# Designed miniproteins, single chains, continued (5), part 48

Each design is a single chain, and the fold is of that chain. pLDDT is the mean over its residues in the fold that is shown.

## One batch from the design tools (miniprotein)

Design m17759
Fold by ESMFold2-Fast:
Parts: structure tokens; C-alpha cells; sequence
Structure m17759 (fold): chain A 89 residues (1-89)
């Protein structure tokens, strides 16, 4: 199920296996395109790989799917700061 791929992806992410984690989060999204947590965690993988613009896009997708997703909002703020951007810049 989408949740099983998501949980396995989290386990690989915590082990620093970012490429494998990204594959599992992508599988979760393929099964459930509205899985906000999978978009957020794929963004976290991209952030760890220095792909900040792509990470920001996935965090924005997660927030659009769940407007009350606090972790995704915090992650978006963090990646925008890392890029030297603010919403006012």
C-alpha cells in the first residue's frame, strides 16, 4: 500500500539512504497522489541532496494537499532561507 512504501521510505531516510528513500516515496505518491506526507518527505530527501528548488516544489505540493501541515510549512521556510529567499524577496 501507499502507507507501506511511505513507512519503508522513512526507515531508509533515517539511514541516510536518500536515493532508495526517494524511490519508495515516489511509489507511495504513484499509489496515492494525494499523500501529503509522501510529498513532504520526498522534499526532505531533495533538501538533503542540495536540490533546494525541487525540495521547495514538493513542500508546496504537500501544503496544497494539507494546508494545516505544519512540518511542510516549516520545511518550506527552511529551504527558502537556505536559498537566500524570503516570500518578500
Amino acid sequence: SAKEYYEQGKKLYEQGKYDEAAKLYSQAIDLDPNYAEAYNNLGKVLYEQGLYEEAAEYYKKAIKLDPNYEEAKENLAKVLEAMGKTEEA
Scores: mean pLDDT 86

Design m17760
Fold by ESMFold2-Fast:
Structure m17760 (fold): chain A 83 residues (1-83)
Amino acid sequence: SEAEELLRKAEEALKEGNGYEAGELAVKAGTLALKEGDAELAIRAGELAIKGGLKDKDPTRGAGMAIAGMGMVIQGRLMLGEF
């Protein structure tokens, strides 16, 4: 899926040390995963967005990505009925 392709690119960006690119791609992957009803992928993307945000050299931008990632993890868990 498009979400899976974006998540793969996000994982590659994180391995290359590009926290911002990893976070941006992970947020896009998670958004698409939620639209596709893929809760597990949305959770994985959210976790990667948090990791990318924490590695961003811009702490304000990084914090925004981490918050978006947390939202995706919460939404994915809601879809799985885990609360």
Scores: mean pLDDT 86

Design m17761
Fold by ESMFold2-Fast:
Structure m17761 (fold): chain A 92 residues (1-92)
Amino acid sequence: DEDLIQELANIIKELQEDGIEVTVDMDGSSVTITINFGNTNQAIAGALTLIGLNVEGLNVTVSLEGNSVTATVTGNDENQALQNAITVLKGL
């Protein structure tokens, strides 16, 4: 869905304007989001938020490395994966 891709791009832009480096890669019904928070405490807080979202029924896999958090978000289709990715980024 082009509208979902545009919403995702707008959220990424807002995060980048706040000094957060975000990259997003799509592979079918899977979206990989890499977020660099610039400091370890913010990265830990972000990772904990994302782990909480997984408990709330979102299919999210989270890894933390220094200042960077990588979240892999899945759905039943590409549009659901995009919507889940948008939910993840809005939760930060």
Scores: mean pLDDT 79

Design m17762
Fold by ESMFold2-Fast:
Formats: C-alpha cells, sequence, structure tokens
Structure m17762 (fold): chain A 85 residues (1-85)
C-alpha cells in the first residue's frame, strides 16, 4: 500500500512539473519575466520550507497540494529554478 502512495505522488509531481514547463513556455511567448523582488521572495520561501519541521510541512503540503513534504520542497526548488531562468 505504501508503494501505491509513492507512485501517486511521483505521478502528481511529474504532472506539476509538466504544467510548470508549459506555463514557463507560455510566459516566454508572452515575454513575461519574474522581477528580482519576486525571485528573492521565492528564495526566502524555499529557505522557510527547508527550516520547517517535516511534520508541519507535510501537513501543509497535504492540505494545499495533497503532496508529501519532500515533493513540496522539490516543487518549491523547481519554481525557483524557473524564476531564475
Amino acid sequence: MEEEKKKEEEERLEEVKKKMKELREKMKELNIKFSKEEIENFKEGLEEIKKMPEEVLEKEARATMNMTAESYRLLAEEQLKMAEE
């Protein structure tokens, strides 16, 4: 049963990554760029996520995105990478 949860989370993470890539491509087409302030906010957000106790982060990730703490951190890292590009 634990393996089913891993597969579902991996599939969701892949779906989110695909949607983020599509969004980034659309933003490039529209010449939309993140401001330096927005990029700094993403960096601060990622640092906050890294500092959060795993239990707290997992509850928040499940409530907001139905993801694990690990997947939520990976998503935040991907968002920062996209913003910096």
Scores: mean pLDDT 68

Design m17763
Fold by ESMFold2-Fast:
Structure m17763 (fold): chain A 61 residues (1-61)
Amino acid sequence: KLVSLESARNLLGAAADFEKKKAEEERKYGSEEKAKEWEERYEGLRRAREELEREIRELLE
């Protein structure tokens, strides 16, 4: 229900921030190839969160 969707959105946001930070770290200290992989994961999580935000908005209508 709504509370579960809000929790999932918050968890996806935290996960996305983590993946973004890892992409930045790999770009500075590691490999550009690995940085790109973390960046792709970040984009996936960002889109999933946006989808959940849309569903939450529909439930509040």
Scores: mean pLDDT 78

Design m17764
Fold by ESMFold2-Fast:
Formats: C-alpha cells, structure tokens, sequence
Structure m17764 (fold): chain A 68 residues (1-68)
C-alpha cells in the first residue's frame, strides 16, 4: 500500500541519515526507489503483503548500501 511505502521510505531516510549515507529516496506508487550517490538503485515493492516492518526493510537497505 502507499501508506506502507511511505513508512518504508521514511525509515530508509532516517537510517541512511544516521549512518551518514547519501541517497535519493523516491516513491513510485507502492514502490520505494533508493538511488545511492554512486548511481546504484535499490527497489522495494511495498504493494505485496509482508511480515517485515518498515524499519526492518530500512535496515536491510542500509546494510546493502555499505557494499556500494
């Protein structure tokens, strides 16, 4: 849902800010697109039911960012 996508996007923004990682976070309907400073993109599909919280998804994205 768009509500969940917004929650995920805000969680990602806060987690990246706390870790000092620069990225652009955009909402495309039920999808969250994260574009890192080096041009690498991560796409999160929030349209499907998931047992993961927005914070859990944000943590996984931030961990992936440390590899780019």
Amino acid sequence: SMEFAKEVAEGIKETLKERGIEAKVELEGDKVIVTFKNGVKAEIDASKPTDETGDEIARKVAEAANKV
Scores: mean pLDDT 72

Design m17765
Fold by ESMFold2-Fast:
Structure m17765 (fold): chain A 108 residues (1-108)
Amino acid sequence: KKEELLEEAKNVLEEAKKAYNAGQPILAARGIFKLGEIFEKLDKKDDAYRLYYNAKLLFEELEDEYYAELAQEKLNELKDVSLSPPKKSSIEEILKEAEKLIKNLEKE
């Protein structure tokens, strides 16, 4: 149900912002990965791809090999998404963009 997925996305976004502000980048990266899964369920594959890509880069930087591999698997599943390679974004930039996307979906 779209409304339930949007509520989950808002909760995950809030927790990711809290983790980022608390200096916990691994928890923020996991939140970004979960947002990717929610956007994929919302059939927003392009947005999910960008979230997974940035999550992968964050997990690689944080040396979380397990979650980096999970993110790569998600990217491989979405490889037919007609997207230019996404740009690397900061955690703050990723979370701001995700918030904007959620707000836009709530207006539909």
Scores: mean pLDDT 83

Design m17766
Fold by ESMFold2-Fast:
Structure m17766 (fold): chain A 75 residues (1-75)
Amino acid sequence: SLAAEAAEALLAAAEATRRLGEEAGVPELGEEAAERLRRLAEEVAATTDPAELLALLEEGERIAAEAVARMKEAL
């Protein structure tokens, strides 16, 4: 299902974000963002409404962008 595929993509993004934080020397920022993305993946997996799915995916994009910005500022 689209919800299952989207949840899987968010979990992959969470792991990538966690690893980015480790490589950037700010593992705490990576783990914080990864946990937010993992929670969002749970919401996505439970969603049956396409409009809600799109809104949750947009939130995931914002979480990832904020994490990158904070990591850049910490360097």
Scores: mean pLDDT 85

Design m17767
Fold by ESMFold2-Fast:
Structure m17767 (fold): chain A 109 residues (1-109)
Amino acid sequence: MLEEARELLERARELLEEARELIREGRLEEALELVEEALLLVEEAVELAKKEKDKELLKEAKEAVEEALELAKELLRLAPDDLELINRAIGLVLRAIGLLFEIELLLKE
């Protein structure tokens, strides 16, 4: 389980790095898809870390969520008049904030 959670976080970080490059290239929809996938992987890793009570893994997950949140905010700043892209990016921001709050509560026990 811990090894699985680490693999999920490593994959999420790879996707976030690729998303950053896609944003730099102006490929915003593709970048959004990678941020969405990365956040799903982090959500799964957090559930595994919560069961194992691994605070180090939760800290790593928090860093990944913070990066995903920053990229989602960047997508919102760069988004054209594309309501679907804007709505999806807003959804990612809200999900990331919620997940950060959950992780922070778990870390303060």
Scores: mean pLDDT 84

Design m17768
Fold by ESMFold2-Fast:
Structure m17768 (fold): chain A 82 residues (1-82)
Amino acid sequence: SKENADKLARDGLETGRRALELAKESKTISQAIGAALLGIGAIFDAELSIKQGGDEKLAKEAIRLGEEAIRIAMEKLKELGA
């Protein structure tokens, strides 16, 4: 349903924002991995939302935040020796 698709976009956006914050603040390998997994989750929810006719603007922002979170988390993992 459109309501469920729109909820996926909103949930993805919230998860993406949280993932980005965690990625930037990560100090351990476990924290960086956690941030990356949340980023993946944000992208997954957003892509599913788009497929189901959800809010494209929110979904695109969720993907952007999720991708940025993964990028930063991966950089942190390299710095931490993972």
Scores: mean pLDDT 91

Design m17769
Fold by ESMFold2-Fast:
Structure m17769 (fold): chain A 57 residues (1-57)
Amino acid sequence: SLQRKILSALRAASGPVSVGALATGLGVSPGTVSRHLNALEARGEVERTPAGYRAAA
C-alpha cells in the first residue's frame, strides 16, 4: 500500500518531510501523495507542520 510506504518513510525521517520530497522518494506525483496524506491526517496517523508532514505520536 502506498499509505504504508508513506508512513514508513515518515517514521524513518529525522524530522518533517515535504510532499515534494515524499513524491520524489516514492516515485509518485505530488497530487497522489497529498491525497493519501489527507486520508492519513483524517485518521490521526500523520500531522501537518509548517515544515511538512510527520508521523503522529
Scores: mean pLDDT 82

Design m17770
Fold by ESMFold2-Fast:
Structure m17770 (fold): chain A 58 residues (1-58)
Amino acid sequence: MLREALEAAGFHLSDEQAAALERAIGGDPSLVPLLIRVLAAFDGDVRAARQMLLLHRA
């Protein structure tokens, strides 16, 4: 689900990167659109997107 949504948005991630983002989402599918927007804003920087999601959920 998450990986397919990211690929549809134009982000081709490794299995490790996809798993890291899936953990950052914590099973909340409502965060997937936010994740896509953050990835676009950071030009696909998975580490920056993950940190932003973790800060948002703190």
Scores: mean pLDDT 75

Design m17771
Fold by ESMFold2-Fast:
Parts: sequence; C-alpha cells; structure tokens
Structure m17771 (fold): chain A 55 residues (1-55)
Amino acid sequence: SMEEVEKMLREIEERLRAGDIAGAQKLMAEALATLSPEEQVLFRKRFGEVQNEIV
C-alpha cells in the first residue's frame, strides 16, 4: 500500500540522517524484497523525488 511505502521511506530517511548508512541500506533491501510490484514502482518514484529534494 502507499502507506507502507511512505512508512519505509521515512524510516530509511531517519537512518540516513542518523548516519546509519548500513542500517538504511539493509532496510531498503528488505523493503524492496517484501513490496508488491505496484509498491516497488511507487517506492522507486517516491525515493527519486526525496533524493531530488535532499540533493
């Protein structure tokens, strides 16, 4: 669901801001492994938007 994708993105962002790069990468891999194909498409789109905002 969209809520699940947003929750995962927020947790990844929090880990990155805390300097836990390894934890963020692990969570990202786990999220992508558990998300449905539709959720994966949404996750990739939202992650790209977040990266553009931060950079």
Scores: mean pLDDT 75

Design m17772
Fold by ESMFold2-Fast:
Structure m17772 (fold): chain A 80 residues (1-80)
Amino acid sequence: KTEEKIKRIEELAKRLNDPDPAVRREAAQELMKLIGEAYEEGDFEAVRAGIDALAKASESPDPENRLLATMALIGAAFAL
């Protein structure tokens, strides 16, 4: 189950760089949800993977992507 969650997190991390802003927003929301679910299950390896993916996205050269990733990190932190 942990491996499947990490796989999904990696897929969503790729979608955070999608040229379509709607796809990026969907990916950020789903990633926040997965981080919260992983935390509730005690799957801290998946939590770490999700946070790392959002942190990397917050370093994007695109200011819209940086803002989206930063907001998602704040949302994930609130869920924890």
Scores: mean pLDDT 79

Design m17773
Fold by ESMFold2-Fast:
Structure m17773 (fold): chain A 80 residues (1-80)
Amino acid sequence: MFTEEQREKIKKILMELANRMQDARDELVAAGASREEIRKRLEELKEKHLEEVKPELTPEELEFLREQADKIVAALVARA
């Protein structure tokens, strides 16, 4: 299990990523972008964000963040 400090760090990173992805998705939807264009953009944002935070993370934290980020991408690409 992660420590309290690690959990807070992960939550902050995920919240920042989720907010950025949601903003990007909303802009693309307003512009009439396809589901595939939205997916591609969110995947690019995911990879960029993970690379920026990678030096501060353990391999276990990075794996967990990647898994959670993948779920965020899937949720934001799915249309209600």
Scores: mean pLDDT 81

Design m17774
Fold by ESMFold2-Fast:
Structure m17774 (fold): chain A 89 residues (1-89)
Amino acid sequence: STLEEEELYELLKLIYEESLKVADEKTVIKTILKGIPSYIEEAEKEGHLEVTIKAILKFLEELLKIAEKKGDKETIEEIKKLIEELKKK
């Protein structure tokens, strides 16, 4: 079934919160950023690309705020680069 943008955003947020129980924030964020391209390819194959990109963009904006609060310049630039790449799709 196609997930609505809001439902997918809530799912991504829950995965993030659960992951924080077993790993540090920087490791969780880096792991998520590394996994997003594969998630996008899977969503395209299943016909859910537009909804998935919109939900991921909303989620990445929240991760960007977290990275900015921490002053993690490397993570900030990685998130911004991914946001720009996804906006082109």
Scores: mean pLDDT 83

Design m17775
Fold by ESMFold2-Fast:
Structure m17775 (fold): chain A 92 residues (1-92)
Amino acid sequence: LEAEAEELTEKLADALRKGDYKEAAELLKKLTELGVEILKKSIPTKGADEVKKQLLKMAEMLRGLAEKSPSEEISKALKEGAELAEKAAKEI
């Protein structure tokens, strides 16, 4: 999970350097999915209430970034990420 996030982050950086916003959007979606899973796995150390708050905060930040994104593909990926984080928070 952490190693997978690192690999996806490197691929995202490469896609952004190439101006491949479609690939960057897909990688951003995968990174958001992993971020949610990492937070869910931190429940034993942080507590369920704290993880729920962090997931909702992540969703709020992702929605804000989507409104400021210069790319339609990236904006859509950020909005989908926010929905995923909101759903995960509801399940906790």
Scores: mean pLDDT 80

Design m17776
Fold by ESMFold2-Fast:
Structure m17776 (fold): chain A 67 residues (1-67)
Amino acid sequence: MEEEIEREIADAFALIVAALTNKYLDQATEEDVKFGEKVLERAKELGASPEAIEALQKAIDNARKAV
């Protein structure tokens, strides 16, 4: 149960961060990119879904291009 809950939370959080990052790309800063990278690393460690990881990675890549 604990591991399953952590993975579900990591998945949901990664998707939320990805969506917000894409919505506010024009306001992205280097600090936001670093925060996104930390979230991505932790999501991978917690076993977030490939879909969530891909969405967050693309959002971070877009943010890096925007800064």
Scores: mean pLDDT 76

Design m17777
Fold by ESMFold2-Fast:
Order: C-alpha cells, then sequence, then structure tokens
Structure m17777 (fold): chain A 84 residues (1-84)
C-alpha cells in the first residue's frame, strides 16, 4: 500500500540521517512524503501525520545542514498545511 511504502522510506530516511547521509535522507523523505500524500488522499490519518513528519524533517535538514532557508520554509509550510 502507499502507507506501507511511505513508512518504508521514512525508515530508510532515519537510517540515512543516523549515517550522516543528508542527500540520501532528503531523497528518501521526499519519496516518503509522496507516498504518504497518496494514502492521505484516501482518508488515511496515519499517512497524513507521516507526510507532515517527512516535510518537517526536510525543512530541518535544509535549514540546519545546507543553510537553505527558502527550501526549509517551503517544506515547513507544506508540513503545516497537512497538519491543518
Amino acid sequence: SYLEKGLEYLKKADEALKAGDYEKAIEYLEKAAKYFEEAAKEGDEEARRGAATAYFALAEIYRKKFGDEEKAKEYLEKAKAIAE
């Protein structure tokens, strides 16, 4: 399912973050968010929370590791929109 794929990529992102591989973490978080958004469109509240989590994590990586405040703001806005 889309939820299961989102959770799998979220786990891969966490493993990449622990390894300090921020580029791989971004790739996996973007994939997780896309799968979670597809599941959320079908009414899955767990997937909705998953998408918000992935977008928040993307915002933090761009802000703290790449100094990309504009990209961080875009993902933070996506996370807030999902949470509303």
Scores: mean pLDDT 87

Design m17778
Fold by ESMFold2-Fast:
Structure m17778 (fold): chain A 81 residues (1-81)
Amino acid sequence: IDFSKIPGLSEEDIQAAKELVKNIDDPEKVLEAFSKIPEDKRPLVIEALQKVVNDPSAPLSERLKARRILAILGVKIPKIE
């Protein structure tokens, strides 16, 4: 998942977003990392994760990681059609 391509994220925001992926096996650490992202930028990170879930060209492992993070965050996961 490449968060560096999201417009409006600072280097610190990108690092916080990367911590979501690094801590995927620890839901508490995922929530902690997400809380470090500014509130106005959290929707941009969520949209990036949703795009990865729905991208058929993305590796299955990356799509599953994105789905798991969205589930931990309590975000509605789009059905893959």
Scores: mean pLDDT 75

Design m17779
Fold by ESMFold2-Fast:
Structure m17779 (fold): chain A 72 residues (1-72)
Amino acid sequence: PMAEALAEIEKLAKEIGTSAEELLFGAGDLSSGALTDEKLKELAKKWGTSAEKARKAIERSAELLQKAQLEG
């Protein structure tokens, strides 16, 4: 369900020091091919985390959203 996906994304956001909204925007950019390495580095710096952790959180958020859409 979409509500469970959003709750999980909010937990990820809290863990890395950002908001669920920022992870959702990142997941959207990833899905549309707009997430460049440069944007990823900027997001990681803004959130106070590593590019690797930011990438994993964005990828996980995109995966959760995609699974929720397939189940709905």
Scores: mean pLDDT 80

Design m17780
Fold by ESMFold2-Fast:
Structure m17780 (fold): chain A 56 residues (1-56)
Amino acid sequence: SAREAALAAVRAAVEALGADGEALDRKLGQLHLEFPEEWELIVEEAGRLVRELWPR
């Protein structure tokens, strides 16, 4: 489903790019274009994963 694909994509992006805010923001912008209906979910999940995986 689009939701499952969006969640997998945001997790992969945060795991790979979470230490680089500019690179992560650029990738999230790309995901917004790819999954416009899931954008609120992507933003919420990205924030949660950054706090979990990159707490500093």
Scores: mean pLDDT 84

Design m17781
Fold by ESMFold2-Fast:
Structure m17781 (fold): chain A 55 residues (1-55)
Amino acid sequence: DKEKALRAVKEALVAKKNNRPDAEKLEEEASKLLAPFSADEADEIVAKAVEEVNS
């Protein structure tokens, strides 16, 4: 589910940006949700998440 993967990546990025202790765990969970997608699709989801978090 692209929407769930996008949400997980955004949450991991926010946690990492704020130096939260759970950032590593959230990043791992986001990676698991990205695993079913192709490299190109995963890159698009990550790029969109970065754009939305930094906008």
Scores: mean pLDDT 80

Design m17782
Fold by ESMFold2-Fast:
Structure m17782 (fold): chain A 103 residues (1-103)
Amino acid sequence: TVAELMQRYVNGEITEEEFRAALRALGVRPTQIEVLLVLAEFRKEVRREWHTAAGAKGYTVAEEDKEKAAEYYERLAEIYARDPELASLAAEYRKEAEELRAA
């Protein structure tokens, strides 16, 4: 399933090329593949930062994670904005990015 592929990619078990190919084989649309890739890269980055912080017994990277999260939400908003049916979701992700930067 898409969720299983996402988990495998985020865990580093498959490459981006394998992830893209598997999503195409499942009939996932190109726009949705780009959304899933942005989400997967965000999840990989958050997990990487979490592992670093956990190993150091500190989460001093939390403020840096906020900036990364805001950047990824902005990328999601840009992708969603390309589909008129998803304009409301694009607006929500933009708002989430602004709130993260304001905090």
Scores: mean pLDDT 67

Design m17783
Fold by ESMFold2-Fast:
Structure m17783 (fold): chain A 94 residues (1-94)
Amino acid sequence: MDIGTLEFTLNVSLEEAQIIADALSKIPAVVDVEVEEVPNGVRVTIRYDSSLIDEIRAVGIAMAVLAMVEDARLGLADLAEAAEAFAKQLAEEL
C-alpha cells in the first residue's frame, strides 16, 4: 500500500474538525486523519491509499469538506450530518 498525504486548514473549532475527521476515517481509502489546532483554525492531514484513490480524488475530498464547512457556517447544513452522509457515499463508491 502506497500512502499519499494531503494537508488543508479549516476555519472551524477543534471539536468540529474531529467530527469531520471521524467521518472521513470511515472511508476505506482513508488510512488516517489527523487534526491539529493552528492559529488560523485546524490543520487536517489525510493519509490515503494511493492505489485506491489518486491525488486528484484526494483533493476533491478536501474541496468537498471545505464546501461542507462553508454550508454549515451559512446555516445551510448540519456539519455532523453532512460529514456522515459524505463519508457513507464515498465508502459505497470506493
Scores: mean pLDDT 78

Design m17784
Fold by ESMFold2-Fast:
Structure m17784 (fold): chain A 68 residues (1-68)
Amino acid sequence: MLSSEEVVELLNEAGRALREGDFERVRRALKQLEPDAPELVARALEALDAGDFDALERYMLQIYLEST
């Protein structure tokens, strides 16, 4: 399982990639979080694929709160 520091690093990477429009990098970062938050990661990936970036950011916040 990832440490709290590794979770924060991956969420920061996903957020940075999202601002840059690099959706493949967002997906890769979220996939690395899957072992610690499988349901929230699945929902975040669904939101990403739907272009629902408000929902994506909310799920990323929930992953942070659940994993740290």
Scores: mean pLDDT 84

Design m17785
Fold by ESMFold2-Fast:
Formats: C-alpha cells, structure tokens, sequence
Structure m17785 (fold): chain A 57 residues (1-57)
C-alpha cells in the first residue's frame, strides 16, 4: 500500500528509513501502533517509518 511522506526525516540509526516530504513509500508491514516497515520507491531502501510522518494514499 502506498503512503506519502508529509515531512523530511533523516535516519540516524540503521533500522530507520530516510525520506523527504512528498516521497512515495510502499508499506510492507505494520510494526506495532506507531511504526511501519516501508520501502522508498525513490531509493529502494527499506526501513522503519513513524506513522505520524506519512499519509495513506
């Protein structure tokens, strides 16, 4: 399922995904209540994303 980043995020840990506002992310699974495991369609990188940083398309 496709989501859009609503703000920039720069990952400081190996488990998190870096993205810019407007980037499209493919959600692979939900991790608890606050996180998604997602793939950046721009870079192909996979990592954790906070639900509050993205909106569902």
Amino acid sequence: MLYRAVKDFKAVSDNHLSFKKGDILEVLEEIGDDFLKAKSLKTGEVGLVRKSYVEKL
Scores: mean pLDDT 82

Design m17786
Fold by ESMFold2-Fast:
Structure m17786 (fold): chain A 58 residues (1-58)
Amino acid sequence: GAKEEALRKLAELLAKENGVDPELVLKRIEEIEPSIEEILGRLEALDPELAKELEEKL
């Protein structure tokens, strides 16, 4: 769903910034089970245009 896609994009951005495997980042984020608002807030801090695009599709 939209939340899962937002999680994957957030994991990809965080992995790119930290030079880590995006699947490892995704697994770590899933363990803390963040709300959609937390995911979008983090995305906005890293890539505000991408966050806005995802928010429109939710």
Scores: mean pLDDT 77

Design m17787
Fold by ESMFold2-Fast:
Structure m17787 (fold): chain A 78 residues (1-78)
Amino acid sequence: PETLLRYAIEALELALKSKNKKVQIKALRMARDAFRHAGVEEAAELVDKAIEYVEQGNFEKSKELIKKALELVREALA
């Protein structure tokens, strides 16, 4: 579970740093799947919504949701 959560954090950070839509979506999908396997459904749902916003071209809304998921998982690892 901890390894999956750390992997999800790295994937979310990659999505935030990337300016390429395809890379952002791929990274977000990796994070979502890792959260679901770790049993953190709340974070997985936030990432699913972030993917939808990226697909719609709303990068600012996507970024807000990614940051919320990242904060939630960082608190769980502290």
Scores: mean pLDDT 83

Design m17788
Fold by ESMFold2-Fast:
Structure m17788 (fold): chain A 92 residues (1-92)
Amino acid sequence: MSPRELAVRILARLADVLYDGVENDVSVEELKERLEEIAAEIPDEEARERILELIEEMAEKLKQAKTKAEKLAIADAFLGRVAAVLAEALAR
């Protein structure tokens, strides 16, 4: 698998877990653990660490969110930041 194909698959898996978790009201703790397991597969150490930090920040925001719309907005922002980190790693 090319680094680009791996990055696309990681992003897709993070998106799937996150949107499914929000739709089915999965606990923030369980959702965080599942996302961290996927992030652990990222070969680039710097990108992995940054994405793990983004997961932590997103988890804290999700705990404070009151509506499903707010949770989806938080999820969308997180996935955009993850995509940017992975794109930066691929450019190196």
Scores: mean pLDDT 86

Design m17789
Fold by ESMFold2-Fast:
Structure m17789 (fold): chain A 86 residues (1-86)
Amino acid sequence: SALERALALAREGIRLALEGGDDERARALLLEAAALLEDPEAVRARVEELRKELEEKSKRGETDVDREKLEELLALGAALAVAELA
């Protein structure tokens, strides 16, 4: 799906940005991920849903973090931020 491809591209773009050395490719991957977000409002709603779910878990004193959900939140958040700045 477009969302799954956007997540894969955003994760790779973030990885390259954190490693350094290929900022142009990192930027290109994040922009391609942002372009694949066919419904930015639906993606924004998903980011808000994930944020609230993780915050509620934290408020309940749960010490384990759902790594997959955190990674999805960070990847979607980065793609949205790049789209808003582009």
Scores: mean pLDDT 71

Design m17790
Fold by ESMFold2-Fast:
Structure m17790 (fold): chain A 65 residues (1-65)
Amino acid sequence: GAMREELRKQARELARLLAEAWAKENGAESFEIKEVGESELVLVGTKGEEKIEKTIHLPVLEALA
């Protein structure tokens, strides 16, 4: 329903804000978010020649699907 779709959108927006904060704290020049499976996000940052990654398990994304 529309309410569930709005909550999923808000959850993804929050994940984006968290990824931006993580990238800034780790000095990444760019970052991307990859959704892997129904409950996992992979944050990928680039810092010069170095690539940094962090996997976050978010069961709430699965519950909101």
Scores: mean pLDDT 71

Design m17791
Fold by ESMFold2-Fast:
Structure m17791 (fold): chain A 100 residues (1-100)
Amino acid sequence: RQPLSPEELEELLKKINDEIDKLVNRINELIKEGKSQEEIAEELLKIAKEILEKNPEEWKSIYPENATPEVVAGLLLSRALTKADPETQQLLQEIGLKMK
């Protein structure tokens, strides 16, 4: 492994965090619209696939060989949970269980 420089790691993390924040907001909108848990899970996987297709090298740097839509979706759910209200947290946990 070539360790990333602190500056490269900071830039990569910031770029990924920005993308994740946009997607967490989109997930919260779907929940507010009353979408089913299955529909939210499907949308989450579509979003995760789009992120991987846009930034394959960045994701491979953090999750080599394991950079799959399912892994990215799991990361999105984890980030959504940290920002969500308790009721939304419960729904997101249930979605995570259904995806896995």
Scores: mean pLDDT 65

Design m17793
Fold by ESMFold2-Fast:
Structure m17793 (fold): chain A 84 residues (1-84)
Amino acid sequence: MSREELDREVDVALAVMLLYIAKKLLEQGDYETALEFARKAVELAKDDPEVLAEAYEIMAQAYEKLGKTDEAENWRKKAEEARK
């Protein structure tokens, strides 16, 4: 395993952990912080379609809870695109 390969695996693992935290923040009603953690996960796992889709779904849920329905719909579409 090269340094680049190890760094990529670490970034994906961190992204998964950040998404877990973001999901818990959504359950607690901290929608703004959940969005922040999901955005960080997107930056770390930009090459992983499954992790990106999960991050986009969390962002969509957070925007929906904040009353930003148009933004929520946009992020749901991005989640579907990431899985294709």
Scores: mean pLDDT 80

Design m17794
Fold by ESMFold2-Fast:
Structure m17794 (fold): chain A 60 residues (1-60)
Amino acid sequence: SPQQQARLQMLRDLFVVARDTEDWLLETSPDMPSAIQAHQRASRDRLAAEVRRLQQEVAA
């Protein structure tokens, strides 16, 4: 549906922002605690999972 396509695009854009933010944090704070790094990765993985789920629903 158009609503699912719009949400998919939004989630893709949010994934890019989350990835770029993580990369920026690693560059500016290389000693960032592993727990914070893990949290950032988990947030990005959650967005990626939503993108995949919605892609499957749209493709079906």
Scores: mean pLDDT 73

